# Designs tried in a protein design run: designed miniproteins, single chains, continued (5). Part 16

Each design is a single chain, and the fold is of that chain. pLDDT is the mean over its residues in the fold that is shown.

## One batch from the design tools (miniprotein)

Design m16525
Fold by ESMFold2-Fast:
Structure m16525 (fold): chain A 81 residues (1-81)
Amino acid sequence: AEEAKKEIEEILEEARRIMEEAARRGRLSEEEARRLAEAEARIKAILASLPEEDQKKVLKEALERIAEIQREFAALLEERA
């Protein structure tokens, strides 16, 4: 569970960097969109590999982190609009 959380955090940090670059350009490239889709697939695979009890705990923390990243992005887009 702890190992899976760390791996998901690393994937989310990678996705955050991709989204930050896209926000700076004001456009999401096809390659960036593909990498984000791959990151989502990797997170889903990790969650699916966990026992139900651990999956619930890891999913909750992952959703909280995703919400934080989305809020950061919404703020960046608002300031540039």
Scores: mean pLDDT 75

Design m16526
Fold by ESMFold2-Fast:
Structure m16526 (fold): chain A 105 residues (1-105)
Amino acid sequence: MEKERIALESEDVEEIKKALDEMLNDPDPRVRMRAVDVAGRILIESDSLEKQKIALEALKRALEDPVEGVRRQAVSVLIGAINKIKDPELRKEAQKLAAENIHLL
């Protein structure tokens, strides 16, 4: 998908944020679950703190999704990405967010 490529490959932080926002607003929960996967990959693979912050905000939003499957995927992806977050403050935020949502598993 074009939006998925933009989120993974763009150097423009605003383009990444827009692509993830559009995917998370999609009426198809499968597209929103793809946004969750993309955000997790950014957290694991990116060396940019700003990109990782945007990815964490996307996961935080997905934890509030109306579809249980999307919320469960978001907490699972978040837990898997925590140890790959290099910034200690961002990692602490991710750990707190995962702990607050562990009940979704």
Scores: mean pLDDT 84

Design m16527
Fold by ESMFold2-Fast:
Structure m16527 (fold): chain A 90 residues (1-90)
Amino acid sequence: SDDEILETVRRAFELAGKYFKFSDEEAWKEEVERLLEKLAEKLPELSEAQKQALLDAATALIEGIENNSSPEELEKLYLQLLAAVDRATR
């Protein structure tokens, strides 16, 4: 469901925020909130393939963090999630 996708993406960003020590945490949080708001608006209009790509990217990052993947791997997964959200919202 759209709610499940949004919750999974939100959880992935929350875990990323705890794992990655961003230099400007407040600016990062504001940008994430803006992305999630745009994503919530766009989700009902997305194709099933786009919805699946978002769920896959978010799930991969969550699993990577929970399984203590390398910092390099987690950065790659985080950038993949950002790319998927960017494609969905633009």
Scores: mean pLDDT 84

Design m16528
Fold by ESMFold2-Fast:
Structure m16528 (fold): chain A 74 residues (1-74)
Amino acid sequence: SDEELLAEARARITALHPAMAEGVDYLVARARTLSPEQLAAWADALAAQAATIEDPRAREALAILVETLRALAA
């Protein structure tokens, strides 16, 4: 389910860095309010941004979020 995909993404991202928990909760809440078209557009924007991120953990967190948003949009 969409809820399970979001819960898995939250667990994966917070395992990379526990301090990201509040930010991830905000992003998860936002994802629940968006249409599939908006989720796909957000995923594409984040994927473009990932190449500019120097922190490997931040890039990995964004990759997980992009993957999850694309799965929700499908």
Scores: mean pLDDT 79

Design m16529
Fold by ESMFold2-Fast:
Structure m16529 (fold): chain A 71 residues (1-71)
Amino acid sequence: MSGEEMIEAAARYLAEKTGVSVEAARRALEAGGLVEEIARLKSVEEARKFVEEWLKRVGVENARALALALG
């Protein structure tokens, strides 16, 4: 349950930053191989910071394009 809460928090944050649906954002995190690392995080704040760092690496536009392709 706690790991699922971390993944949902990350997906919601990614959706807010990219303008995609939470479902599409979740699929993008799965495709990026990020869900196992996110599920190991200890707080919702850490999950959001993880997504923010990932977005700095790949770019918001690239993350949005990936989410839209999977949604």
Scores: mean pLDDT 82

Design m16530
Fold by ESMFold2-Fast:
Structure m16530 (fold): chain A 119 residues (1-119)
Amino acid sequence: DVRAQILELIDRIGRLLLELGESEEDVEEVRAQLRELVDRAHPSVLPLILEALEKIARYLELLVNDPNANTPEAKQLEREAWEASGVLALIAQHPEWSAAEIRERAAAAKARVEELEKR
């Protein structure tokens, strides 16, 4: 059940944010926003939400264990979390969009960010 896995990841992200020093109030707001996103999203994007939250959780786990990590793996996790945050933002702004539409728009945004980072 994809929805059950997403809800478990939201709780895990909340716990990681608390370990990183976020307030209980701010963490519950983040959890509430993510639950609302899942409830309003087009059914086809639920796997994209799951993938995005897994990437964010992995990066937060890295920050809890080593906030000064500067390895190639750490940089890759940071990039994946940034891309994942962009996907979640698109889903929040366009809950009516299908997974195909979200993927196409997210790919265009990623290409733009990568081009800017080369300068």
Scores: mean pLDDT 85

Design m16531
Fold by ESMFold2-Fast:
Structure m16531 (fold): chain A 80 residues (1-80)
Amino acid sequence: MEKADALIQQADELLSTGTRDGQLQAIKLYRKAANIYFDEGDYDKAIAALDRARDIALSLGDDIMATMVTMQIGIVKSAK
């Protein structure tokens, strides 16, 4: 299993707990996985992980996190 794929599975598990702490930890893991995918040149997987992180941040009302993730998505798309 790819390192980044393992982080995605852990994030999905944390998100399934339905807790705010699980959602916050999931955002961190999705962003970490996205950084690994980006470094590997897998831009589509990086964007998918960042989209998940952004959606969770928006659901939590974390505008700062949502904005940072949106900017990072733009950077990945421009590198594609």
Scores: mean pLDDT 84

Design m16532
Fold by ESMFold2-Fast:
Structure m16532 (fold): chain A 71 residues (1-71)
Amino acid sequence: SEVEELKKRGEELLEELEKALEEGDIQTAKRIADELNRVGVQLVLLGEEETARELGRRLKELEKKYNVDLR
């Protein structure tokens, strides 16, 4: 389903994001965060608000961990 594909994409993007942050590649991290935000918007439009909120929470946790603002 589209929902399951978006959930999987969100997980993959979070893994890629942490990798970019560990490497100090902030430009790549911002691009990945933008894509993750688009996935979150699509999940909300499909009624998956709790999943979108969880992805956003995990993104903010990574921003805090690496002391970075990816907006």
Scores: mean pLDDT 89

Design m16533
Fold by ESMFold2-Fast:
Structure m16533 (fold): chain A 120 residues (1-120)
Amino acid sequence: KEPSIKELLEKFKEIVLKMFELAIETLRKIGKEEELKKVEELREEFEKIAEEALAETDPKKIIELVLEGYEILMEVADIVEEALEDNFNLRKKLFEELAELWKEAVEIIDEIYEKARKEL
């Protein structure tokens, strides 16, 4: 009944990819082509890190990869905030949707940390 680290990593990947989809869709709608390209490149980088984490068996390395994924997500947030600076309504709507997904992602990160610590 309790999820494994791999199951938690798969859930984390799914949630973060959903956040990327929302960001990409929003940037596309407002015609921010440079920011869209940067976010798409960061999504590819995140997918590579997520695949590496899913293949990893060392709990310490899994934590390091999860933190790298978190750093990429923070970079995406900065790009999107800057791109939406002059569009309050789209910014508010996007960040309300992202806040819900972010809360779920943080809960999963905490659970991964607790499980990884027990496997030391």
Scores: mean pLDDT 84

Design m16534
Fold by ESMFold2-Fast:
Structure m16534 (fold): chain A 86 residues (1-86)
Amino acid sequence: PESRTVIVGPEALDWTIAEFARRVGLHAVRDEDGGSGRDTSSLLDVEVRGRIYRNIHGYTRLRDLGIEAGDRVTITVPEEREILPA
């Protein structure tokens, strides 16, 4: 999985998780403009203040997760492997 740890500035509180992840250089977060079904937002794991928020939609804002300016935030693009039935 790709992870990035960044200190959040006050300007970032209104950014979406996907926008924030793109701005900090997470290459697996891509905004798909072509009709890929439901919401074209990546699911991301967000760790802040010792809490992990998993499968967060990319359109979720940092402030909506209780993130504050100056917080150290780790964003991870989860690579979950599905068990395929035989």
Scores: mean pLDDT 66

Design m16535
Fold by ESMFold2-Fast:
Structure m16535 (fold): chain A 130 residues (1-130)
Amino acid sequence: LAQLLQEALRLAKRAIELLRAGNVDQGVEYLNQAIKLAEHFLREASSEQIRANARLIFQTGLLLVENGGILLELGLNELADRAYSVGFRLLERVPREVMESNTHLARYYLRSLMEEKARGSDRLDRVQAR
């Protein structure tokens, strides 16, 4: 199961690079694979496996939320919602102890990603209002 998250993390990183480079089709394909692997992990993982992989879950969740922001900017709202949903579900599963031990980094990254999501939503609303 740890291998599923490691592959999801790798695919999510590659998706960000591809999406930012304008290679939308490949970026979407890689992200769809990353989301499926993360969803599989969420369904199959025991509480022990979640604790053992807490840092990897945290990193993967953050990257899926970041991908969601990029997709929202590209107008890919359905996939953005799915990336956000799975990303936040992963972050919700991170043990309190891991979050607390990384408080400064966790607060910084989560705040930055939430601001990115809010900006994406505001841009979408402005485009739709035109």
Scores: mean pLDDT 76

Design m16536
Fold by ESMFold2-Fast:
Structure m16536 (fold): chain A 78 residues (1-78)
Amino acid sequence: METVEKVIAEGLRVERPGKVTVSGKLDVPAGTEVLVMALDPQGRPVAGAVVTTDENGNFTATFDLPAGTYTVKAKYEK
């Protein structure tokens, strides 16, 4: 299997600590497991969730994040 990494959001600004919901779409079959990670400006993972894609490749992940700016990435296997 090949691990694929895709940027879903860059410069996601969280002004107050709380729940942040991120949605994305991948060109993958329905039921694909995806690790969605929120990375700080130094590239360190601060939150992660394993979600499954729907029949259109859509997924949604919710994180509890401190105030800051984040990059959200999705990792999955082909």
Scores: mean pLDDT 81

Design m16537
Fold by ESMFold2-Fast:
Structure m16537 (fold): chain A 86 residues (1-86)
Amino acid sequence: SLVRTVRRAAEQAIEAIRAGDRFGLEVALSMLRMAVSIALLITEDEEIRRRLREALRAVEEAARAGDIEAVREAAERLIRAIEEAE
């Protein structure tokens, strides 16, 4: 499921941040972008589409800042939006 993909990618992003692994972080963010792209293809609800884009941006910004707690919070918002898209 897309929810499982996002959860795994978020966990990989957090591990990459802890390890200082810039390559691993970009791989995890690429997985998140792919999952969101699929979610955007399956939903016609404009509010859900907006929330998906906002949550993805928040995860990417938090991850690049190295803010693990902000990554967890934004990933939870992203998961909720994906559940509503399905």
Scores: mean pLDDT 87

Design m16538
Fold by ESMFold2-Fast:
Structure m16538 (fold): chain A 97 residues (1-97)
Amino acid sequence: DDVKFIRDILEGKRDIGSDPSMRTLYNAVLNAVAAGQVDLAIESLEGTAKSYEDHKLYKDAALTYALLARIREFAGLDSSEARERAKEAIEKLEKQL
């Protein structure tokens, strides 16, 4: 179930890199973070998540917001908005199913 899969990622029970469709983005973000480009990774994820949300691609939006929340937490930044947006995307995905 896509909803359970995304929720498990958001709750830290599953690695986002386990989704093949998100693997390329996840690896790109990890490489940017490893290179010390955390701000670039955050900016890229914010733009990507909003684009998915605007196009009603709620699975991709939820996964991207979940990754954004984790990268913000890793950087010591507030992740509350990203977590809330991930939950909202999950709720919209549930309504599409």
Scores: mean pLDDT 77

Design m16539
Fold by ESMFold2-Fast:
Order: C-alpha cells, then sequence, then structure tokens
Structure m16539 (fold): chain A 76 residues (1-76)
C-alpha cells in the first residue's frame, strides 16, 4: 500500500540520519527499532533497502553502519 511505502521511506531516512549522527557506530535492527520507536519489521525492511542502495553497510556481526560518503550528506 502507498501508506506502507511512505512509512518505510520515512523509517529509512530516519535510520540513515541516525547513523550519520553516530559516525563509526554500528547498531542492530533491535537497537534501531528501540531508539527510533518503530516496529522491528519496518527497520528490517528499511536497512535491507538502504544496504542495497549503498547507504548502509552490514557488518559481519549483523550490525549496520553508515556507508562512507553517505553519512556526511545526511548529517544534520
Amino acid sequence: AMEEEERLGRVAVAIARYLAEHPGEAFTVDELAERLGVPRELVEKAVDFLVSGGALQKLPDGRYVAAPGVAEALAP
């Protein structure tokens, strides 16, 4: 649905921005869901979308970090 796509987009932007505000820090899906106050299912979809788009990197331990060059563009 359009509403689901819009919400997913907002969550993706919020995640990317949060990671840009915390450069060099890595977060799990559960940590991002808790810190942003959004359902874990939406965070899982949003991080997958951001990784496929090159905005985030998934670390070997399963945590996510902002990709180099993207963090600076999304910082406040």
Scores: mean pLDDT 75

Design m16540
Fold by ESMFold2-Fast:
Structure m16540 (fold): chain A 62 residues (1-62)
Amino acid sequence: SADDEADRAGAAAASAGGGDAEAAKTAYQMHYNNPGDGEAARKGALEGGADERGAEAAGRAS
């Protein structure tokens, strides 16, 4: 499910870069609504409060 994947990816991003897992999940879920490249997911995670490491993890998960 889209929600399930967003939850997993968000948690991974927050874990790698710190910050709030829920915020990262929300940002990733917004990106999931619009198909794009991994860079978009990375920026979304960063805006969600993740660090550079978290942002990179989100991009990779995309």
Scores: mean pLDDT 64

Design m16541
Fold by ESMFold2-Fast:
Structure m16541 (fold): chain A 111 residues (1-111)
Amino acid sequence: SDEDLIVTLNHPSKDPILDQQQRNFANMGDINVLIENLEKALEALKKILGPEHPETILTLSMLAKLYVKKGDLEKAAKLLEELVEALKKRFGEDHPVTKAAEEDLEKVKKL
């Protein structure tokens, strides 16, 4: 549900698959491997489930965070733009989760 998606966006460790990806994220040596795996997952999810699906949205959010950590702010901004678009279509432009993603995008663009 949309409520479950919002909870997972704030606390991804509650999903076993996302929790495993977050644990791997703690190992900075594997960040590029995580990015490659999530990019492949994102493309598959977009084709199978569409850009507005909860799993696609969560994968976009995780990839954007990984690119921020890597310092690739241009790719992070592009992923956040896709995330904002998906959230606007799913929740509307006035939803708190959409506004939070827009704020993250503005912060990344100002860095």
Scores: mean pLDDT 77

Design m16542
Fold by ESMFold2-Fast:
Structure m16542 (fold): chain A 75 residues (1-75)
Amino acid sequence: MRETAERIYELLRRLKREKGPVAAAKTAGELARELGVSQSTVSKALRRLEREGRVARSTSGDTTYYIALDEPRAP
């Protein structure tokens, strides 16, 4: 997996832990600003994380938010 995808997942997990599920949801643009990477890079990483079941996508109006589903657990 790309390093950026792991950083996004860790950030979303931290926010969920610290602020609860409502405040933990972020747009691709917000994640790009927080991580200092392009929105295109973040969007690609988020699509990968969503396909892996590591983040959930939720659409409110015309805005798409992402939230971590859970911490990766040891098998």
Scores: mean pLDDT 72

Design m16543
Fold by ESMFold2-Fast:
Structure m16543 (fold): chain A 81 residues (1-81)
Amino acid sequence: MKYSLEEVFEKIDEFRETLLKMIENRAPDEEIEAVARKMGAEITELINKMSPEDQKKALEYIREKGTEVAEHAQEIRKKEA
């Protein structure tokens, strides 16, 4: 079965939105890490079934979205400080 790059991007976006919502709702770090591990494992499994070129594109997209989550988390922490 071939997974489209678009389907993987949608999964990555879902992951990002889920983590951002948890951070905004001040979920415990342990719960955020547990969700991140589960969703990250599912995305990694999908990526491993893709072509090497599409794997590279998916990993670049993950890095971009990961940076957005990190920046948003920093802004929340600045408001609490």
Scores: mean pLDDT 74

Design m16544
Fold by ESMFold2-Fast:
Structure m16544 (fold): chain A 68 residues (1-68)
Amino acid sequence: SMSARESAVRVLQAAGVERERAEEIVERAMKAAKDGDGKKALEILQEAGVEPEAANRAATGAAIAAHS
């Protein structure tokens, strides 16, 4: 559960997002994922300027963490 969250944060950091911003973005994406709205989670990540493939992986990880 925590590992999946940390993985999502690290994906954003690898894309050049600062840790504080990455953590806030991941929290918002996880909240959308908990509501079952993966599309909204991807949209939040896309606005951060993350590549679509990276955003999709981060969203999947956030969904797993949210339901673990």
Scores: mean pLDDT 76

Design m16545
Fold by ESMFold2-Fast:
Structure m16545 (fold): chain A 111 residues (1-111)
Amino acid sequence: SELEKLAEEALEIGKESADAFALAEHTLTDGDQQKALEADKKAKEKKEELEKLKEDLKKLLEKSIEVAEEAYEAAKKAAEAADPGTQENLLAQAKKMEEYRRRLKEKLEEL
């Protein structure tokens, strides 16, 4: 999702800041130290943006998990009453909803 990409971007910028500080500690140059401070400022600004969006993303993920769970249970119940061909398709859809729910839960736990 677009919001997941933003979270990954924030992590990447944070890593760049950490790497810049590690380099500055190794080289001990004013130039590398200044670059580290500039990278840190960008990381902090992006982190504040991410924290605001994390709240909205968390709410969206929680709602999406609920919908996926309901869809999974509905597909399973429908499959029990269905003809073999329809049953196979409904079970495949249920498996996709279970996998989607799993991925959403993993993303929610990473926030």
Scores: mean pLDDT 77

Design m16546
Fold by ESMFold2-Fast:
Structure m16546 (fold): chain A 100 residues (1-100)
Amino acid sequence: SLEELKKEIEELLKKIVEIVKKNSKDEKMIAQVEELAKKAIEALNNNDLETFEKYLKEIYLLGYEIADKNPENKEKMIKEIEELFKKIGELLKQIKSLLD
């Protein structure tokens, strides 16, 4: 189930990237979020949870910056990404329990 938890986090991160792509025309910021998500998944698969959480925080901050630049969809975008980050946090807690 450790592998299943990691796959669920990967799918949630992909959903965050899709929300960013839907709500931003800034190709540089989109590419940055995509690269951070890829690096986060790589760290997670290596059981490097400290590095994973570092990249996760960077994605979170960029998500908020993108939402701030899209006032028409800001509230909806923030609610959607907050919900996905909450789910990732719950799964990460389960992974930490299994690695201890």
Scores: mean pLDDT 87

Design m16547
Fold by ESMFold2-Fast:
Structure m16547 (fold): chain A 73 residues (1-73)
Amino acid sequence: EIDALLEQVRQAALAAGLPREAADRLVEQLRKVADLLKQGKVDLATRMADRTIAVAPSEAVREAARQVLEAAL
């Protein structure tokens, strides 16, 4: 299910005008954050998530990213 949510982030980023390479980097960063959350490294994951969401190109990307993080908790 996390892979499906990550694909939604990728599609939202592309719709916001990001090139595929930038959208793929965003997805990779969110996958890393989700892995940290699953490992119980909540503080580090939260800091990385906040930075990733802050630079997101649109609210749609931010909402899709939040769904990934919620699924990882």
Scores: mean pLDDT 79

Design m16548
Fold by ESMFold2-Fast:
Structure m16548 (fold): chain A 100 residues (1-100)
Amino acid sequence: SLEEAKKRAIEALEKNREKIVKLLEENGMYDMAKSIEKYYEDLIKKIEESKTLEELRREVSSAYGFFQGMAQDERLPEEVREAAREAAEELREILKELEE
């Protein structure tokens, strides 16, 4: 159901948010940590406000691309890139379950 899919996506994003923000702060990247925290807050709000599986899939797909980009950003510490790869993989699995 839409409700169960939203819950799963939000739970995955909340867990990943805590991990990535902590890693950024531990690497002294405070401005980026704040920006990523806001990105997660805005994304979770968009997911909560989605009214269809298509809207949810669009938001999760956009997030997948964002975290794939972060995973390939050589300016970021390796542990942050690894956490972003894990986020992208988890979002990919959610997207597979949302395929109609």
Scores: mean pLDDT 86

Design m16549
Fold by ESMFold2-Fast:
Structure m16549 (fold): chain A 79 residues (1-79)
Amino acid sequence: SMQDIRKEIIQLEAGVVLLTMGAMWTNDPEKIKKITEQLKKIKEQLEKLLKENPDMPPWLKSEAQTTIEFARETIRELE
């Protein structure tokens, strides 16, 4: 349902925020590597949701796209 999709997108967005905060508070290269891998997984999950739900409301699609872009930029900074 649209409500389930919205909930999943919000949970994935929260994951990106928490992982980005974790990266800001650590200098451990192993932890940074794991955070980067988790961000890539979340980005792929969001991209899959957009691809599989093309009739998603514009506001929800925009929210997912914004989260994907933020995750992409964070990954680039960590690599």
Scores: mean pLDDT 88

Design m16550
Fold by ESMFold2-Fast:
Structure m16550 (fold): chain A 68 residues (1-68)
Amino acid sequence: MPSVEELQEELSKFVEEHIPSLSSEARAEAFDLLEATQAALKTASEEEQRKILLETKERLEEIYKKSQ
């Protein structure tokens, strides 16, 4: 099972590599999701943080796929 740190690094890398190629609408959706995720992480336990990060990555991948 990946650590919270590993999931944060994977999410950051995905954002850096893929978000610049998104449409303005898809990019706004992605940033809204990331902002909501950061807010949730502030009040979450370590176990909840892992689940939130995994779900956020899946949702970002779907946003990216729809923008292609």
Scores: mean pLDDT 79

Design m16551
Fold by ESMFold2-Fast:
Order: C-alpha cells, then structure tokens, then sequence
Structure m16551 (fold): chain A 57 residues (1-57)
C-alpha cells in the first residue's frame, strides 16, 4: 500500500499553497478556485478543482 502513502504525502506537500489561496479568499471576501493535484491508487496524477467560499460566521 505504498502507493496510497505516496498520495497522502503529495497531498500534504500541496497544502501550504492551498492555504495561501484560502487566506487570500478570506481577505477578499470572494470565491477562490484551488486546483489540487494528487496521485490515485493507480499512480496516475489527478487534477481536481475545489471552489472555496468564505462563509461569514
């Protein structure tokens, strides 16, 4: 199951950049689309776009 662990590790490496985008969205009070690349269990890179919105709480 080394492939799964590698996918998790790559996801963690991208997290800092994703958080930077979230901080910008929170400051601007808008929607930000963050593209995350991770490796699935077949070893193929998968790109997924996540739309993040700042919720006024």
Amino acid sequence: MERLEESIERSRAIAPQARAQLATAAYADGEVRVTVTYTDEEGKPVERTITVVREAA
Scores: mean pLDDT 56

Design m16552
Fold by ESMFold2-Fast:
Structure m16552 (fold): chain A 102 residues (1-102)
Amino acid sequence: MSTALRGREVRVTVTKKSDTLFEVELEIPGVDAMMAQLVASQIADAVAKEIPGARLLSIEGEGERAVLTIEVSDPSVTAQQIGDIARRALEELGMRPTVTVK
């Protein structure tokens, strides 16, 4: 079990792009793109578990950042709901998330 993520700051921006598409952007200072993508994958798994019909469409990593795109079946899903799920998943990893929703 990696201790490398414990206590790390992570900035999360959740943007509702359409009725069914969300973009989740992570910025984790001091990590590489592979680690940022692994953290993004944990968020995608948490969202799929809590929101029926949610699917990960893509994960892209660049430097200390990762961007994931999530599709949902229910247009009533909000950026705040996805942001709350992301916050809990990151806190479970021992990280210190700051979540912004748009």
Scores: mean pLDDT 85

Design m16553
Fold by ESMFold2-Fast:
Structure m16553 (fold): chain A 61 residues (1-61)
Amino acid sequence: MKTLEELIEEAVKRGLLKPDDTEEQRRSALRQLAIDYGVDGREVAGATEEEIVELINKKLE
């Protein structure tokens, strides 16, 4: 399973997030990363970072 920390690092590597970005920008980047993994955008709308991590891990398994 991927952790929140690993997904943040992946978002930075993909250019979706910068290390100095705000929490709101980080959540937006994680949402886009989840969509790139095949998660429905409606499922990540309003989701917490922890919920986004769970949704991505569900798609990986």
Scores: mean pLDDT 80

Design m16554
Fold by ESMFold2-Fast:
Structure m16554 (fold): chain A 79 residues (1-79)
Amino acid sequence: MQKELDEILEWLKKKGLLTPELEEAVRQILADAQQLRDAGIKLTPDTETAKFSKKIIENPKEGIIEEIEKRKEIVEKRK
């Protein structure tokens, strides 16, 4: 967990997205992913949240990076 957190935070710093609030959010997401794996919690029928959580449970690093890359594409399209 901590190693993954540090790696993600370094990636965010490189993209200029590093803020205290975002650091807290990433930490919460990783903690929630671990708890979901341990408990096998069923997600609510919020389609976007369910899809995102599934990716985080299966591969935390890839899930977070994919979401950030997706947002980067939106910014690129707006130029």
Scores: mean pLDDT 59

Design m16555
Fold by ESMFold2-Fast:
Formats: sequence, structure tokens, C-alpha cells
Structure m16555 (fold): chain A 92 residues (1-92)
Amino acid sequence: MSAQERLDVIELMVDTLNRRIDMLRLKYGGTDETQKEIDKLTRDFNSRMSQLLIKWSISPKQGGDYMNKLNTDFQKEMDDIDKFFQQLKAQE
């Protein structure tokens, strides 16, 4: 895997996070609940990125395997959060 391919994956992850944060703010406004979920997403993302960098420093294989898992897990996490807010609004 080239350095450019690794950067492209990281950029895609960052873009996905930013898109979801913007959508949450637009759909649900500046509520305390929305802000808490944004804060949690950002902290979890930063933690996962730190782990990815550690794995890459140990072994290119371990880094690559972890990166592939993170991409799948990250996308699922975003979908689960969106579904949570949709269900919350449907109850009102």
C-alpha cells in the first residue's frame, strides 16, 4: 500500500466524520444531546486514529488490518447514531 493510498483512507474517514457532524447539527440543532454525541464521536475518532498510528508503527500488516476494520466499524457507528436521532425525533 502506497503512502498516498493510506492518506486517501484517512481523508475519507475525516470527511465522513465531518459530514455526519454537519448533518447532526443541521437536523437536530445545537441541543445538549446533539453536542454530547458530537463530542463523543470526535473523542472516539481521535482514539481510533491514535491506535491506527501505533499499529502502523509496529507493523505495516497490523496497521493495514486495523485500518480495514476501522473503516467498517466507523461507518456502522455513524449509521447507528443517525438511527438513534431518527428514533428519538419519531417519539415526539
Scores: mean pLDDT 72

Design m16556
Fold by ESMFold2-Fast:
Structure m16556 (fold): chain A 99 residues (1-99)
Amino acid sequence: LEELAEEFVRKLREMVERSKGKSDKEQAELFIEMLEELRERAEEAGGPVTDEVVRMLDEAIELFRKAAESEDPRKAAIYLTAGYLLVAGAIFELERAAR
C-alpha cells in the first residue's frame, strides 16, 4: 500500500506538470488517460481499500469526461475541481491504510 500511495502521488505530480498550458478539455483527456492507468494498478492490487480507491477513481474519470464534454466553461471547471478532489480523496485513503 505504501508503494501504491507513492505511485499515486508521483502520477498526480506528473498530471499537474503535463497539464500546464492545456485547455480544460485537454487537461480532462490527459487526466482520464493517466487515471485509467492508476485504476488498473489499484484493481490489480486487490482488497477492500483498493476497491474503494478504484470506485473513487471511476467517479473521478466520469467527472473528467463530463468536463471534456461540457461546452459551458463554468461547468467544465466545476467537474475538473470535483475530479481533483476525488483523486485527492483516493490518495488519502491509500496513505491512511499504509499507516
Scores: mean pLDDT 80

Design m16557
Fold by ESMFold2-Fast:
Structure m16557 (fold): chain A 89 residues (1-89)
Amino acid sequence: MIWRITITVTFETAADAEAGARALEEFARERPEVLRVEVEIDKETKTARISVLVDATEEEAKALAAEMKEFALSQPGVLSVEVEVKEVS
């Protein structure tokens, strides 16, 4: 079953947003269940949005989302993290 995990992270600086986005992309790409990773960085708002498509169970998708949230919170300059998990039709 295909799930979309969206992680939106706001940072103190644009440089932190770029570094954090790269780290999150690499973290996601190392997972065998991950089919696709898309990254958007807004330098004006210092926000990184990472969208991950996974072929997994609901429990596995939620577990990965939780792991990605914890990893995001560990990145330098992080102010806030929002996570959304949705089934893809």
Scores: mean pLDDT 87

